Designed miniproteins, single chains, continued (2). Designs and how they scored, part 97

Each design is a single chain, and the fold is of that chain. pLDDT is the mean over its residues in the fold that is shown.

## One batch from the design tools (miniprotein)

Design m7366
Fold by ESMFold2-Fast:
Structure m7366 (fold): chain A 90 residues (1-90)
Amino acid sequence: DSILELVGRSREEVREIGRRLGLSPRDTRLLLLILEGASDREIAERLGISEATVRRLRRDIVTYLLTGVDTARSPVGRRIARAYDEVLTG
């Protein structure tokens, strides 16, 4: 089961949260794949980025959610983490 199924959110609701929080369409796709339980390899393949980039973004998101500390060099990881949190709690 995916986190998306567990929290009872539709893909369109996640896209709306992403739009409201300023996520690009690509970053919204990344968020959806994480919520759907996709592996780092699957996310990398579907988004055309490296598995190392996916692992870094996932680590930055988890760190932000657990500590409130943004370890990302760009605001992308923080925006995705905020959208993830809102999907779970909103």
Scores: mean pLDDT 75

Design m7367
Fold by ESMFold2-Fast:
Structure m7367 (fold): chain A 81 residues (1-81)
Amino acid sequence: SLRDEALALLEEALRLAEEKGEPEELIKQIRMAIRYLEQGDYARALRYVLLALQQEKDPELRATLARAGSLIERLLEEERA
């Protein structure tokens, strides 16, 4: 499902961020995005993805987070339909 794909991308982003030694605040934002996505709070999940993207400079991490964000945006659109 779209939700499972978004979760997998956020879990991959978390793994990459931890491996690269990214700041704890960034790692916390990714963890919060995962938590809210698991709760079905797509609006808050997206907010934390966007906060992480604002401070992230690594191209690989940005690409993974951006893809997760796009899927969460689609989940929000489907929830409003």
Scores: mean pLDDT 87

Design m7368
Fold by ESMFold2-Fast:
Structure m7368 (fold): chain A 96 residues (1-96)
Amino acid sequence: MLEERFEEALKRLRERYKKGELDLEKVKEALKVGGEKLKKAKDGIGKVMGLTLLEITEFPKIDIDSLLEAFRTVFEKAKDEETKQAVLDTLERALE
C-alpha cells in the first residue's frame, strides 16, 4: 500500500508538471515542511534529503525531474518506515 501510494503520487506530480498545472509555490511549501521533518529522521539518507529539500526551496527554479528521481532513491533506500512515510507525505502535500 505505501509503495502504491508513492508511485501514484510520483505519477500525478509528473503529469501536473508536464501539463504546466503544477503550483511551484505550493511545491516549495511542501518541500520546506517535508525537509524540516526529514532532517530530523533517524535514517541518514532521510537527513541528507531533508537538508537538500530545504536548500532547493531557496533556488529560483526547481528541476522537478531531478527532484522526483531523488524522492524515488530515498524512498527505495530508506531503512525505516518513518522516512518512507515522510517522503510520501511531502509528495502528497505538493499535490494539494
Scores: mean pLDDT 82

Design m7369
Fold by ESMFold2-Fast:
Structure m7369 (fold): chain A 78 residues (1-78)
Amino acid sequence: DGLKALQEMLEAKATWQLPDDDFYAAVRADLLARGVPADVADQIARLRTQARRLRKQGKTEEAIKLAEEAQRLEEAAL
């Protein structure tokens, strides 16, 4: 929803300077700590890392689509 999207934007801004590998590792570790299965956590981390990469390229619509897919997977796993 709108609140979750805003929170993700603020988190993205805070971690914008992290290398992709460090961002991926941080997202994955957080998901695992919250009880998300490893295979799903890997998929979500990949999608969020790709979405961030697309945002840096100005491909905002594609980035939003991947972020929404990642959110759906997270909600289904929790």
Scores: mean pLDDT 78

Design m7370
Fold by ESMFold2-Fast:
Structure m7370 (fold): chain A 60 residues (1-60)
Amino acid sequence: MHVDGTKRVSKEELFESVEDVFDIMAAAFVGKEVEGKTELGREMRERIEKRREEIKELLE
């Protein structure tokens, strides 16, 4: 962990993270799972899987 949190990431890295999250969200909407390629994508995948189970219980 660096002392100041002002480090800027490249547009490519930011785009990859955002795109990964979008792909995971889109897959979840059709009931399909996609493995995240970025840390943010993996975190989003876990959140979606958990919410999918919650929604499944509510829709019963």
Scores: mean pLDDT 64

Design m7371
Fold by ESMFold2-Fast:
Structure m7371 (fold): chain A 82 residues (1-82)
Amino acid sequence: DEEARRLAEELATRVARAAAEAGETDLPLEEVVARTAELLYGLLKKLSKDKEAALKALEEAIADATNPLDREVLEEIKAFLK
């Protein structure tokens, strides 16, 4: 549980910083991080209930990802579930 929250906050910070550096958001960085972390934490908890199905879905999502950052985030989630 605590590891899932920590990973969610780490990934959220990475995603939020990339969006801010690209000029994609007018929201304060800390608010984007907080919102994204809650979404990712909820996702990690749901995926942890069926790891085999989640890992297969993540592999398919990684194959479909065109953005390198999206692939890195999905790979980190996959590593967490493994």
Scores: mean pLDDT 77

Design m7372
Fold by ESMFold2-Fast:
Structure m7372 (fold): chain A 100 residues (1-100)
Amino acid sequence: MEEFKKEIEEFREAMEREGADERVIEEAVEILEEGIEKKLPVEELAERLAELVEKARKEGLRLPRELVAVAEAWRIHRESPSVEEGNRRGREAAARLAAE
């Protein structure tokens, strides 16, 4: 419906006000429009936006706060607390072995 086009336009305007790179803005809008048109799952949409953030960081492009927030939320979802805890404990064990 027309309301989704308005929400995408408001999102574009917010990114432009932050001085985000035009390439990042255009790719983010394209991902959102494709996601709505193809009715992509929220998880797939979040993954595509997170990939855009990672690509833009590698290119040194200025990222909007909204995209960074989406990417961070997706990383928290993907990184189980139990996986982070396991990695932390693994590093502690390695440090103790290195101290012998």
Scores: mean pLDDT 70

Design m7373
Fold by ESMFold2-Fast:
Structure m7373 (fold): chain A 100 residues (1-100)
Amino acid sequence: SEIEELKAKYDKLKSDKIRELRQQTLKAVNEAEKESPEKAFETLEKGVLEIIDLQTEIDVEFYKSLGDEEKAKQVIEDGEKKKKNMLDGIASLRKEIEDA
């Protein structure tokens, strides 16, 4: 199926790019931790947002290629919600570490 082939292409692209970005983020966080916990959290926040944005962009391109503008909009909204939830979680963790 042409749709199955297109889906497989986007899934591979997403998997490859996200794996690379996750690996770079982990290395950057580990390096930042040597300087301070604050820099490690800032680096983690940046990396997580970039990962979510990349996932959203690839999924949006897939649905737009199918002409499904409603699904593309939903993917954008879900991505923004994921970013907010992640930032809130990291902020809570950072506060708990400061209060310890």
Scores: mean pLDDT 86

Design m7374
Fold by ESMFold2-Fast:
Structure m7374 (fold): chain A 98 residues (1-98)
Amino acid sequence: SSELAERALELARRALELAKEALELAKKALETGDEELIKKAEELILEAEIEIGLALIEIGVGKLLGDEDPELIKEAERLIEEAEKLIEEAKKLIEEAK
């Protein structure tokens, strides 16, 4: 496995974990109206978006060089898409909680 593809996958996995946590906090914020949970969910969304951005840079460079494991790149892209969907759901719940 190539270093760029492996790094992209690690970043994508981190982004997905952060997105899942953000969604759970957003759900709890909607139920409770807790402003601190809204703030924490927004912070986790920002962290997830940063990790996605870094993963996309690694994917882009890897594709440009053409010497990366295509299956690891595809896995990273799938995890990024899943994380982005969870981030959008979390953002909607945060707006409803405000």
Scores: mean pLDDT 88

Design m7375
Fold by ESMFold2-Fast:
Order: C-alpha cells, then structure tokens, then sequence
Structure m7375 (fold): chain A 96 residues (1-96)
C-alpha cells in the first residue's frame, strides 16, 4: 500500500503545481480529483481488508487512463508529472 500512497502524493503535488501554473483545464482538474477519490477508496479498502477488490482496482485503472488521455496533448512539466504519477498508480494497484 505504501507505493500506492507515494504515487497518490506525487499526483497531488503535480496537480497542485499544474493549478498554480495555470496549465490545467476544468476537465483535467476534474479527472485528477476523480482519480484521487478512487485511490482513497482503494487505500481504505486495503487498510480494512488487507486486499483491494477487482471492482475497486478497475475503477482506479479507468480513472488513471482517463487522466492520462486528457493530459496526452499537454507538454507542461506538471502535466507530464501527473501522467507519470497516474502510471505509477496503475502499476501499484496491479501489484496489490
């Protein structure tokens, strides 16, 4: 679960930087928020049960892929950091 928490914190930091730099549109900010909410649900389930259900894993993966797609045309350092964090979130969840 620590790798998932680390990737979440990286996404949160990159999202905050993107907002400060003014490089994120409303859809990108919404997608980042939705991914952070899905990751929170996954962490809470793992802490309660010792595992993440396939349903919750799928929600995290879908939210992460949506964010990556919405950011794919954005070359800003913040957007690239968010894409990297989203990919690490997918990897961490698949390993759990």
Amino acid sequence: VEKLKEARDALLAASRQGIRDGVLNEEQRKAASELLDAVKEAIEEYEKTGKISDEVKQRVIEAANRLIELLSGDTSPAAQAMIAAAKEIIKAVEEM
Scores: mean pLDDT 86

Design m7376
Fold by ESMFold2-Fast:
Structure m7376 (fold): chain A 68 residues (1-68)
Amino acid sequence: SLEELQKEVLRLLDELIELARSMGDDELAEHYERLKHYLETNPGMQTEERLRQVLEMLRAELEELKRR
């Protein structure tokens, strides 16, 4: 559902923020915090299709960061 996708995207963003801060990359953490804020303040503007694309992008970014 749309709400489940929104929750999963926000959960993944929290994981990315934590990982970026643990790496000392505060600029990257702030980037993900801004994206999280945008999604939380504009939930009605998101489609399931767009959220699935964002989710796949963030999953790929998380895997990339974990390899560093």
Scores: mean pLDDT 83

Design m7377
Fold by ESMFold2-Fast:
Structure m7377 (fold): chain A 101 residues (1-101)
Amino acid sequence: AMAEAVARLREELERHRRAVELTQKGIDTVKKAYEEALKNGQEAVDRMADEVARLAREIARVGGSGLGPLFQATDEFAKKLGEAGRRVRDRVAEAVNEALP
């Protein structure tokens, strides 16, 4: 029915909006991890990797539409920080694989 179609569209829009918000938070966290790696070394990067992985799992659960930009941000991080950046990328990929069906 028309009312059911409209309700589903509203739910999809809200899920998309939530995914966008979580994606932006994820990107900001990757940026902070990069800045912290430059200032405070690799142990700080490992802590931030856990936070990015947590956000990636939330993005995957709400529909995964924000995962592309988050992966792009983590890939850029991996390129700039070498091994430390690759650890963040791998942790994010693992978290997404665990959250997706």
Scores: mean pLDDT 70

Design m7378
Fold by ESMFold2-Fast:
Structure m7378 (fold): chain A 106 residues (1-106)
Amino acid sequence: SMEERFEELEEKAGEYLEKAYKLLEKKELEEEKKEKLEKEYLEKAKKLAEEHKKKKTPQRKIRAEQMKLAAEYVLKLAEELKDEEAKKYAEEALRLAEEALRLVEE
């Protein structure tokens, strides 16, 4: 079913994000770069929440867009920290989030 396929994509994306976070938590990023990336992520998350509220977006589409945004944020962190393994995990999470988004849009 569509629900089972979405849940599987969400679970796999979450697993890859967790793997990326575990690698990145052991590394220090310059405070200014960390604050800039976090601020950008929060501003994008706030904008998405406002758009979802105005459009009354379905919950699965909201979750897919949130997964994509989180994956994009972790990918930027991995690139700044030059962690190739975390970058690959974040790229896989992004791919799965984009697949989940396509699934709920069609």
Scores: mean pLDDT 83

Design m7379
Fold by ESMFold2-Fast:
Structure m7379 (fold): chain A 94 residues (1-94)
Amino acid sequence: GSLPTREDIEEFLREGEEYLRKFKEEKNIEYAVKAAEKYSLALLGAIELGDEESLERAKEGLIEVFELLGVKREEAKEELEKGVKETLEERKKS
């Protein structure tokens, strides 16, 4: 697809926040999955644009989703930092 815009990233972050809120209220796993998908799209878009603020927001959203699913916050943070590093390395090769 075309390069994501800052508006696309903000929309993904808003949708992720909305699904995360619904997951907290309804405890429906589908909302946790949708929140993770939206935050992941925001994360990838933020990496593409070099938007550090949106990158941190997306990482924090994913960490919160994983923590609510029973993953320890520190473990979720380490896995996401590893994934971001691997994604950045692959993009340098592409």
Scores: mean pLDDT 82

Design m7380
Fold by ESMFold2-Fast:
Formats: structure tokens, sequence, C-alpha cells
Structure m7380 (fold): chain A 65 residues (1-65)
């Protein structure tokens, strides 16, 4: 049914957004670890990746509104 199709699409978008949130958190943790060991360049690269995934997660959540 159309409702089932809409529910599956919504769930798929939510699952993808959650995947991006997990990737964001992963790279945020890596950035903190690198920062604590003095790897400022590595920390910046991981923060940039975290920010990219944060934006992707927001974009996917916007598709649900």
Amino acid sequence: SDLDRQQRRRQQLLDQAQGYDLARDHYDRLAQQLLQRGDLDGARLMRDRSNQFRQLGRNYRDLLS
C-alpha cells in the first residue's frame, strides 16, 4: 500500500540519518583522541569529516519535515 511504501521510505531516511550521526560521533571521538596526543592536523581532518557527516544528517532529517 501507499502507507507501507511511505513508512519504508521514512524508515530508510531515518536509518541513513542515524548512520550519519554515528559517523559524526565516531570522527568527533577520533578528533578528541588526536587532539589529546598533540596531532593537531589529524584532529582538524577528523573534525572536518565529522562536520560533513553532521551536515548530511541534517539534510536527511530535513527531507522528513
Scores: mean pLDDT 86

Design m7381
Fold by ESMFold2-Fast:
Structure m7381 (fold): chain A 87 residues (1-87)
Amino acid sequence: SKEELLEEIEEVLRRGLEEGLSMQEIADRVLELIAKAYQEGIISEEEALQLIGVVLRSQHLAERGEMSLEEAVEEAIKKMREILEKS
């Protein structure tokens, strides 16, 4: 379900921060979850593209120093929740 996908993404993001993973490693894991959810028909193509956009933007902002890694994760969760709950 979309709720289960969001919970899995939130868990990956939280654990990535706790384990000290790079933003690239965290982003790669989240993108794999999005791809799997799309292949299994849990999310639409539009939802998948929007979620991918959130991941790439959050990674870019963190790498540029415009956000901390923690702030980028928080903003990503907020935007992904909005996408999945409104669709």
Scores: mean pLDDT 83

Design m7382
Fold by ESMFold2-Fast:
Structure m7382 (fold): chain A 72 residues (1-72)
Amino acid sequence: SEEKEIILKTVQIMFRIIAAKTLASLGDYEEAQKVLDDTEKQIAALKAQFPNNPIIAEVEKKLAQVREELKK
């Protein structure tokens, strides 16, 4: 189902965001940025396939929040 696919994909995206935060906390900012860039591409693709989905919007906001945290 559409809902099942969105949930599975957003869970994968959330794990990538957590990985990026962990890398940044360890000082691996370059690797953290690469993970965030790849994650942004995944979100863009998912958003194009399922426009105006609130679950996708939530992970998009989370990615933006983490990008701000890395802008020290």
Scores: mean pLDDT 85

Design m7383
Fold by ESMFold2-Fast:
Structure m7383 (fold): chain A 62 residues (1-62)
Amino acid sequence: IPPLSPAERERVERMLAAGVPPDDIVRTLADEAAAFNRAQGLSDELVDAGARDVAESVRAWL
């Protein structure tokens, strides 16, 4: 599982400071990764895999 980038960690920190629940942070970042990968023309399988990896990385860092 790749670690979160510095920019991703900073965003998670801002969301936590704003009182966003951890589960909502995970969902938001995973959904954004899926949307980005779809826009890049990746297959549904790769989009789903990327979203899961982001969700796991966010949960592991929280």
Scores: mean pLDDT 82

Design m7384
Fold by ESMFold2-Fast:
Structure m7384 (fold): chain A 94 residues (1-94)
Amino acid sequence: SVPRGPVLQVKEELLGSRSGTVDGFTITVSVVLLDGERYLRIRIESSDGRVLEGMSPLDDPEAVRATADSLARHMGLSPEAQALLYQLVDEMLA
């Protein structure tokens, strides 16, 4: 998660993004540069209007996996949507 603070002093740059849609879930995985450090941002939107987003340091693969697993569980992703999420995460980590 991005801390709520003086956003005007935080520089965020999008370095890359991948997205896909399956079973009514739109999954976007992005690499962002935040204040000189790389983060993986995961955003999941469901067709029923629910949205969840998480962000983890790119150099912490355990935190990345925990974030992906947490978002998948809280959104109730189908097996096919979970497979897409992990595929997009793996592609962005490569």
Scores: mean pLDDT 82

Design m7385
Fold by ESMFold2-Fast:
Structure m7385 (fold): chain A 72 residues (1-72)
Amino acid sequence: MDNDVLKTEARIVAEHLRRRGAPKLAEKVEELITNEGKWVAEVEERDGVVSVTFVDPDGNPVGTLEEPLAPP
């Protein structure tokens, strides 16, 4: 797996999540991508909740994490 690609993706996704008001999920996403080599397949926002779906290097879904967005 390409470590530079994983680090770049972790940073981009984490920055997006922090800007949206999900800092706890951002930190967990960075950990899972950089330490476990998992990739983000999808980021979805519905009804004030953000969800992130992870895949392994073969593209198989391995889990989803959610965080309620902070009130303004």
Scores: mean pLDDT 73

Design m7386
Fold by ESMFold2-Fast:
Structure m7386 (fold): chain A 95 residues (1-95)
Amino acid sequence: SDQFLRLILYNGRRLSDLLKSLGLEEEAQRILDLMNQIVDALRNGDIEKAQQYLKELEKLVEEIRKKHSDDSDVQSIVDVMNDIIDSLRRIIDDM
């Protein structure tokens, strides 16, 4: 539902804000842009584009995890982001 997609975007914005507070401004903006693109694709029923943007988001989150492996705050954000990614994957798979 659109209400669920709004909740996903809200949570994504909050995680982006937390990454910005940790100095990852560019990565935070890229995550937010990709999440908006995924949600727009899902709203339009464009499963192929949603899958492509989700793969880009997965890659970006993994790159952040690797670059900041010793930063427990960044790792906590990455864990929550992976939960959001798993939720988005389930939505796409159920379409």
Scores: mean pLDDT 88

Design m7387
Fold by ESMFold2-Fast:
Structure m7387 (fold): chain A 65 residues (1-65)
Amino acid sequence: DAAKKARELAEKAVAEADRLVAQDEKEGRMKAAGILGRTAIEAQALGDSETAKELAERAVELSKE
């Protein structure tokens, strides 16, 4: 099920992003933004535009100075 796969990918990406930020706030934020951005593209490809938008917005926020 594409919707279930998109949700699982989003959950794993958010958990990894949180771990990276906790490990190194400055460098972790940049790496987390990259992971969330890539996962947003994959969620969009699976047809979950809402999850893709949320992940993309979070990635942009993390990439701010």
Scores: mean pLDDT 80

Design m7388
Fold by ESMFold2-Fast:
Structure m7388 (fold): chain A 105 residues (1-105)
Amino acid sequence: MIKKKKVDLNTEIENALTAIENNDIAALKKHLHNLVLALVTSKEANHFLFYRSGILGGKHLTVEDIIEIKKRYGPATAVAAVLYELDRGKKVPKALIVELLKSLK
């Protein structure tokens, strides 16, 4: 259950994985949003870059694309790119999201 306070990264990763297993896209989007907020405190995410990468990534995101975004722009930007695609009604492979979540340490 989501409560009005700062969420732990590990808890949000588990909640996102559970949402994928339950095919609950609304819950998945909420937990990915919380992960972006938690990860952006690392100062690796750039709001301008996140916005542009979401638009430019409007074509079928692959696991390799997400890994490259994470390496080049940081983990918050990679999670934000997936969230942006889901918010636009695009289909993102569940395996890609699981691999990204596992890579968050």
Scores: mean pLDDT 67

Design m7389
Fold by ESMFold2-Fast:
Structure m7389 (fold): chain A 61 residues (1-61)
Amino acid sequence: SEIAGVLSEVTSKEKAEEAAKLLEEDPNSNIKRNQAIDILSKDTTMADATLALQKALEKLK
């Protein structure tokens, strides 16, 4: 997934794929966005996790 590729810059491949799936299910869901951030922030800063999330959401347009 291109979305998982973007997210893998800040986390493991497995966590990137899980976070990508959450965003692909409903890119406008605040709940799913927060779940994705929780996954990403385990391996990176909150700022870097947020930037990666924003880049991934841009790819979903």
Scores: mean pLDDT 83

Design m7390
Fold by ESMFold2-Fast:
Structure m7390 (fold): chain A 81 residues (1-81)
Amino acid sequence: MLSLSEVEDELLKELAKLFQEKKEEVDAGKMTVEEAREELIKETERLVREKGEEAGLSEDTIKLLIERFTRLAEKEVEAYE
C-alpha cells in the first residue's frame, strides 16, 4: 500500500507532465489560458481520484488531496500569463 506521501509524490509527477502539456497547447494557440485553467482543474481532480482510489485512500482523504492539488493547478495557470 502506498503511503499518503508516496501518493502525493506520484501526483506531483503526473501534474508536472499535465502542466507542461497544457502550457504547450496555450503557446500553440490551441486553447486560451482560461480553457487551460478549466481543463487543468478537471484533469487534476480526475488524477487525484484515480491515484487515491488505487492506493485505497478514504473519500475524505481524496477530497482533501483534490482541494490541495487544484489550488496548485490554479497557481500554475497564473504563471502562463
Scores: mean pLDDT 80

Design m7391
Fold by ESMFold2-Fast:
Structure m7391 (fold): chain A 85 residues (1-85)
Amino acid sequence: SMDARIAMVRMITGGEVTDEEARVIAARDMAALDKLRPKMTREEMGRVIAAVLELSLAEVFGLPPTETMDAFSEQLDAALREWAR
């Protein structure tokens, strides 16, 4: 459901996004996100990409947002942040 995706985005981003941003990320509306957060840093974009990838994995595998998914998201975010530098 959309509410479950929004909750997952908020969990993955650790409160770094507003409710409106979480909603557009959950909908995968990157153009709307760009309007809400113009001039994102590479680090910020890395976190958003990690959240989108985590949502895609959760949908495919039916995984809930858990400690395991948080750990995976942190590891993926660190790798993307290093790659984007």
Scores: mean pLDDT 66

Design m7392
Fold by ESMFold2-Fast:
Structure m7392 (fold): chain A 88 residues (1-88)
Amino acid sequence: MPKLSEEELKEAMEKIRKGLEEAIKRGLISEEEAEEILDIALSAATGENVPSLAGLSDSEIAAKVTAWAILAIAEELEDLKEGLLLAM
């Protein structure tokens, strides 16, 4: 899988941010946890080794990246749902 372009990265980050906002509204995660997930997602997408990852265990990194992926998928489904509602 190729590295995301700057434009693709921006779009992906917007989707992740929306998914995290929804998760906060649903009480699934805290605002602090959402910011940490965004930081991990950005570092993973850009290939950078950020300090926030250096302090975490492999299981913690996997859990947070998985949470990001789940939230990104949830946001994608919300976008599709909203698109369908607007098309009605």
Scores: mean pLDDT 56

Design m7393
Fold by ESMFold2-Fast:
Structure m7393 (fold): chain A 113 residues (1-113)
Amino acid sequence: LPPPPGLLLVAVRKTADGKYEADVVAIGPDGRVRRERFEADSIEELAKKIAELAKKYGAKQVVLFTDLPDEEMQKLEEILRKELPDMTVIGEKADADEVRAQLDALAARTPAA
């Protein structure tokens, strides 16, 4: 029987202080949702923290929702692909604040509903 999929959804925004803020929702094999928020001082730190969460939750796919400049987004994706070679990393251009509101709603509900 095929194993259940692991999914990590990440919304990323650059703060006024020049830091990066990430809102993360992990969907586990049992369909349960876990949520974490963190800040990072650099793209490298941001990527490392996302990679650590992906490994912690056994993700098979990482989806990034970000309004970051193309160069910063490409750098983030490159680091994540190096840290997570067995995982699929997908970057999407999106309003991070709107995506975070949707992740808030998802984390408050059963993923199977």
Scores: mean pLDDT 75

Design m7394
Fold by ESMFold2-Fast:
Structure m7394 (fold): chain A 90 residues (1-90)
Amino acid sequence: MEESIKKAIELLKDLTGGVPELVRLALQAILEGNYEMASTLAENAAGVKIGPSDTGEEVLKKLIEGLEKRSGVGAKRTAEALRQALEENK
């Protein structure tokens, strides 16, 4: 769980813009156990709801799905970084 999320955070640090920043902050909030903040940030960035019952892999998959439905280079680059994090963790 945590390894995929940590890898995603590291990949997102190399991206600029509001969408990758919001997603990075949401993932950091999950690592801190702050699901209220994480859910708010994920809904704003990707239009998806996440909660404490979601695994790290499920969180990343939900974010990817939501981001891929959005237009814009920031959303697409963020989704690609999250997909890479899932692949590199296995």
Scores: mean pLDDT 80

Design m7395
Fold by ESMFold2-Fast:
Structure m7395 (fold): chain A 85 residues (1-85)
Amino acid sequence: MKAEVLSTEKISETELMATHRVTGEADGAGIAQAGSLASQAAEEKFGLEAGPSVVTNPDGETLDAHDAIERTLPGGEYEILLSVT
């Protein structure tokens, strides 16, 4: 499995949206890795410390980040909402 950051956009003073492409089956470890990459991209692009709060899977299902990492999800494009901490 491989997670790739496609974009990271600031949507408010306290929130960012990151989009990811996950190649292969996305297990909980893969979703956690995507969240870590999103947080890193937010720090590199905007200088903000932000953590994943909400994940939207390729089917449009919205999950709390904690719930998403406890599931095996399909590969595809994910949207990860980051909240500034």
Scores: mean pLDDT 71

Design m7396
Fold by ESMFold2-Fast:
Structure m7396 (fold): chain A 70 residues (1-70)
Amino acid sequence: SSVESYSEEVEILGHKAKVGAIVFTTGDLSVALGTAEDLETGEKVVLTLANASLEETVKAAKEALEKKLK
């Protein structure tokens, strides 16, 4: 079993946002938790993905927050 994590601050639609991802892998299965928070408005998104990489999870969290801010 392995655990990978990542976090960054990025800009989404002109807003500062904090994005994070954690991926848990065991055997042939992985479960990912993605989070994104708009640091100006406090809007948050949380999502779970099966068999996704850190990069895919970060991208999904960013896109989910962008959609929520539109």
Scores: mean pLDDT 84

Design m7397
Fold by ESMFold2-Fast:
Structure m7397 (fold): chain A 79 residues (1-79)
Amino acid sequence: MEEERAKEEMEKRITRARIRLEATEGLGLMYESSSKLESEELGEEARREAERRVEEARREAEEEIERAKEEYKRKVEEL
């Protein structure tokens, strides 16, 4: 059953994208919440770097999720 395989592949890709995003967001949030150097230059630079990485991971996750959905939709339509 091709539909089941396509669905599982889509779900795996979405799950992996979600896990990567959540891991990156979790690390970013922990860094922010544990930061006791908020007013120091090094603390601010590290915080901005963490925010940038979280934002990049979010964009990558959204793109991967959309691609997975589009590929699944295409495969289902071709069945």
Scores: mean pLDDT 70

Design m7398
Fold by ESMFold2-Fast:
Structure m7398 (fold): chain A 90 residues (1-90)
Amino acid sequence: MKDEIKEILEEKLGVEISEASVSQLSESAQEALFLTKDEPTEVAMLAMQMAQIEEDKRGRKLSKEEIEKIVEEAKKLVPELKALAAAHKA
């Protein structure tokens, strides 16, 4: 999984990612990235951040259902944030 997460991050961000940087991500954040590998970069990054924060808040690894809900929320929030940004530039 760590090697797969490293490859996903490098592909999405276009930069070299260290093994140490990947190891700093919680297991829940890594699973969120894996579930969003085929999603836009912004969705993957938001889902990763949300999963990291939620694991820290709960003091435990998130369940698969909890991670799937976070991914769904990230997919919904990113288009809304982009629409708001576009409206302010118009």
Scores: mean pLDDT 78

Design m7399
Fold by ESMFold2-Fast:
Structure m7399 (fold): chain A 93 residues (1-93)
Amino acid sequence: SSETLTEEEINEYVKSILGVDIEEYIKEIEKLLEANTKENYEKAIELLKKMISYLEEAYEMNKESNPSLADALEVRILAFKNAIKLLEEKLKK
């Protein structure tokens, strides 16, 4: 808790600035992934893309004024992009 922003702190920041609850999106995605259907994977990918767009907006707002927050946001964006790639591989079955 000393030198890097936690995932919770990043989510609270995004909620405060953009009015978007990333945790709510994560819960919705997790619920969709409980059923191994093509439709639910496609819906999960769309929600991940929407979250990425909000995080990218927050990144652009902070990249010059708060580099440490911007770096933390970039890591989160990359994690969600990797999740999309894994779900897209599931759709290729």
Scores: mean pLDDT 80

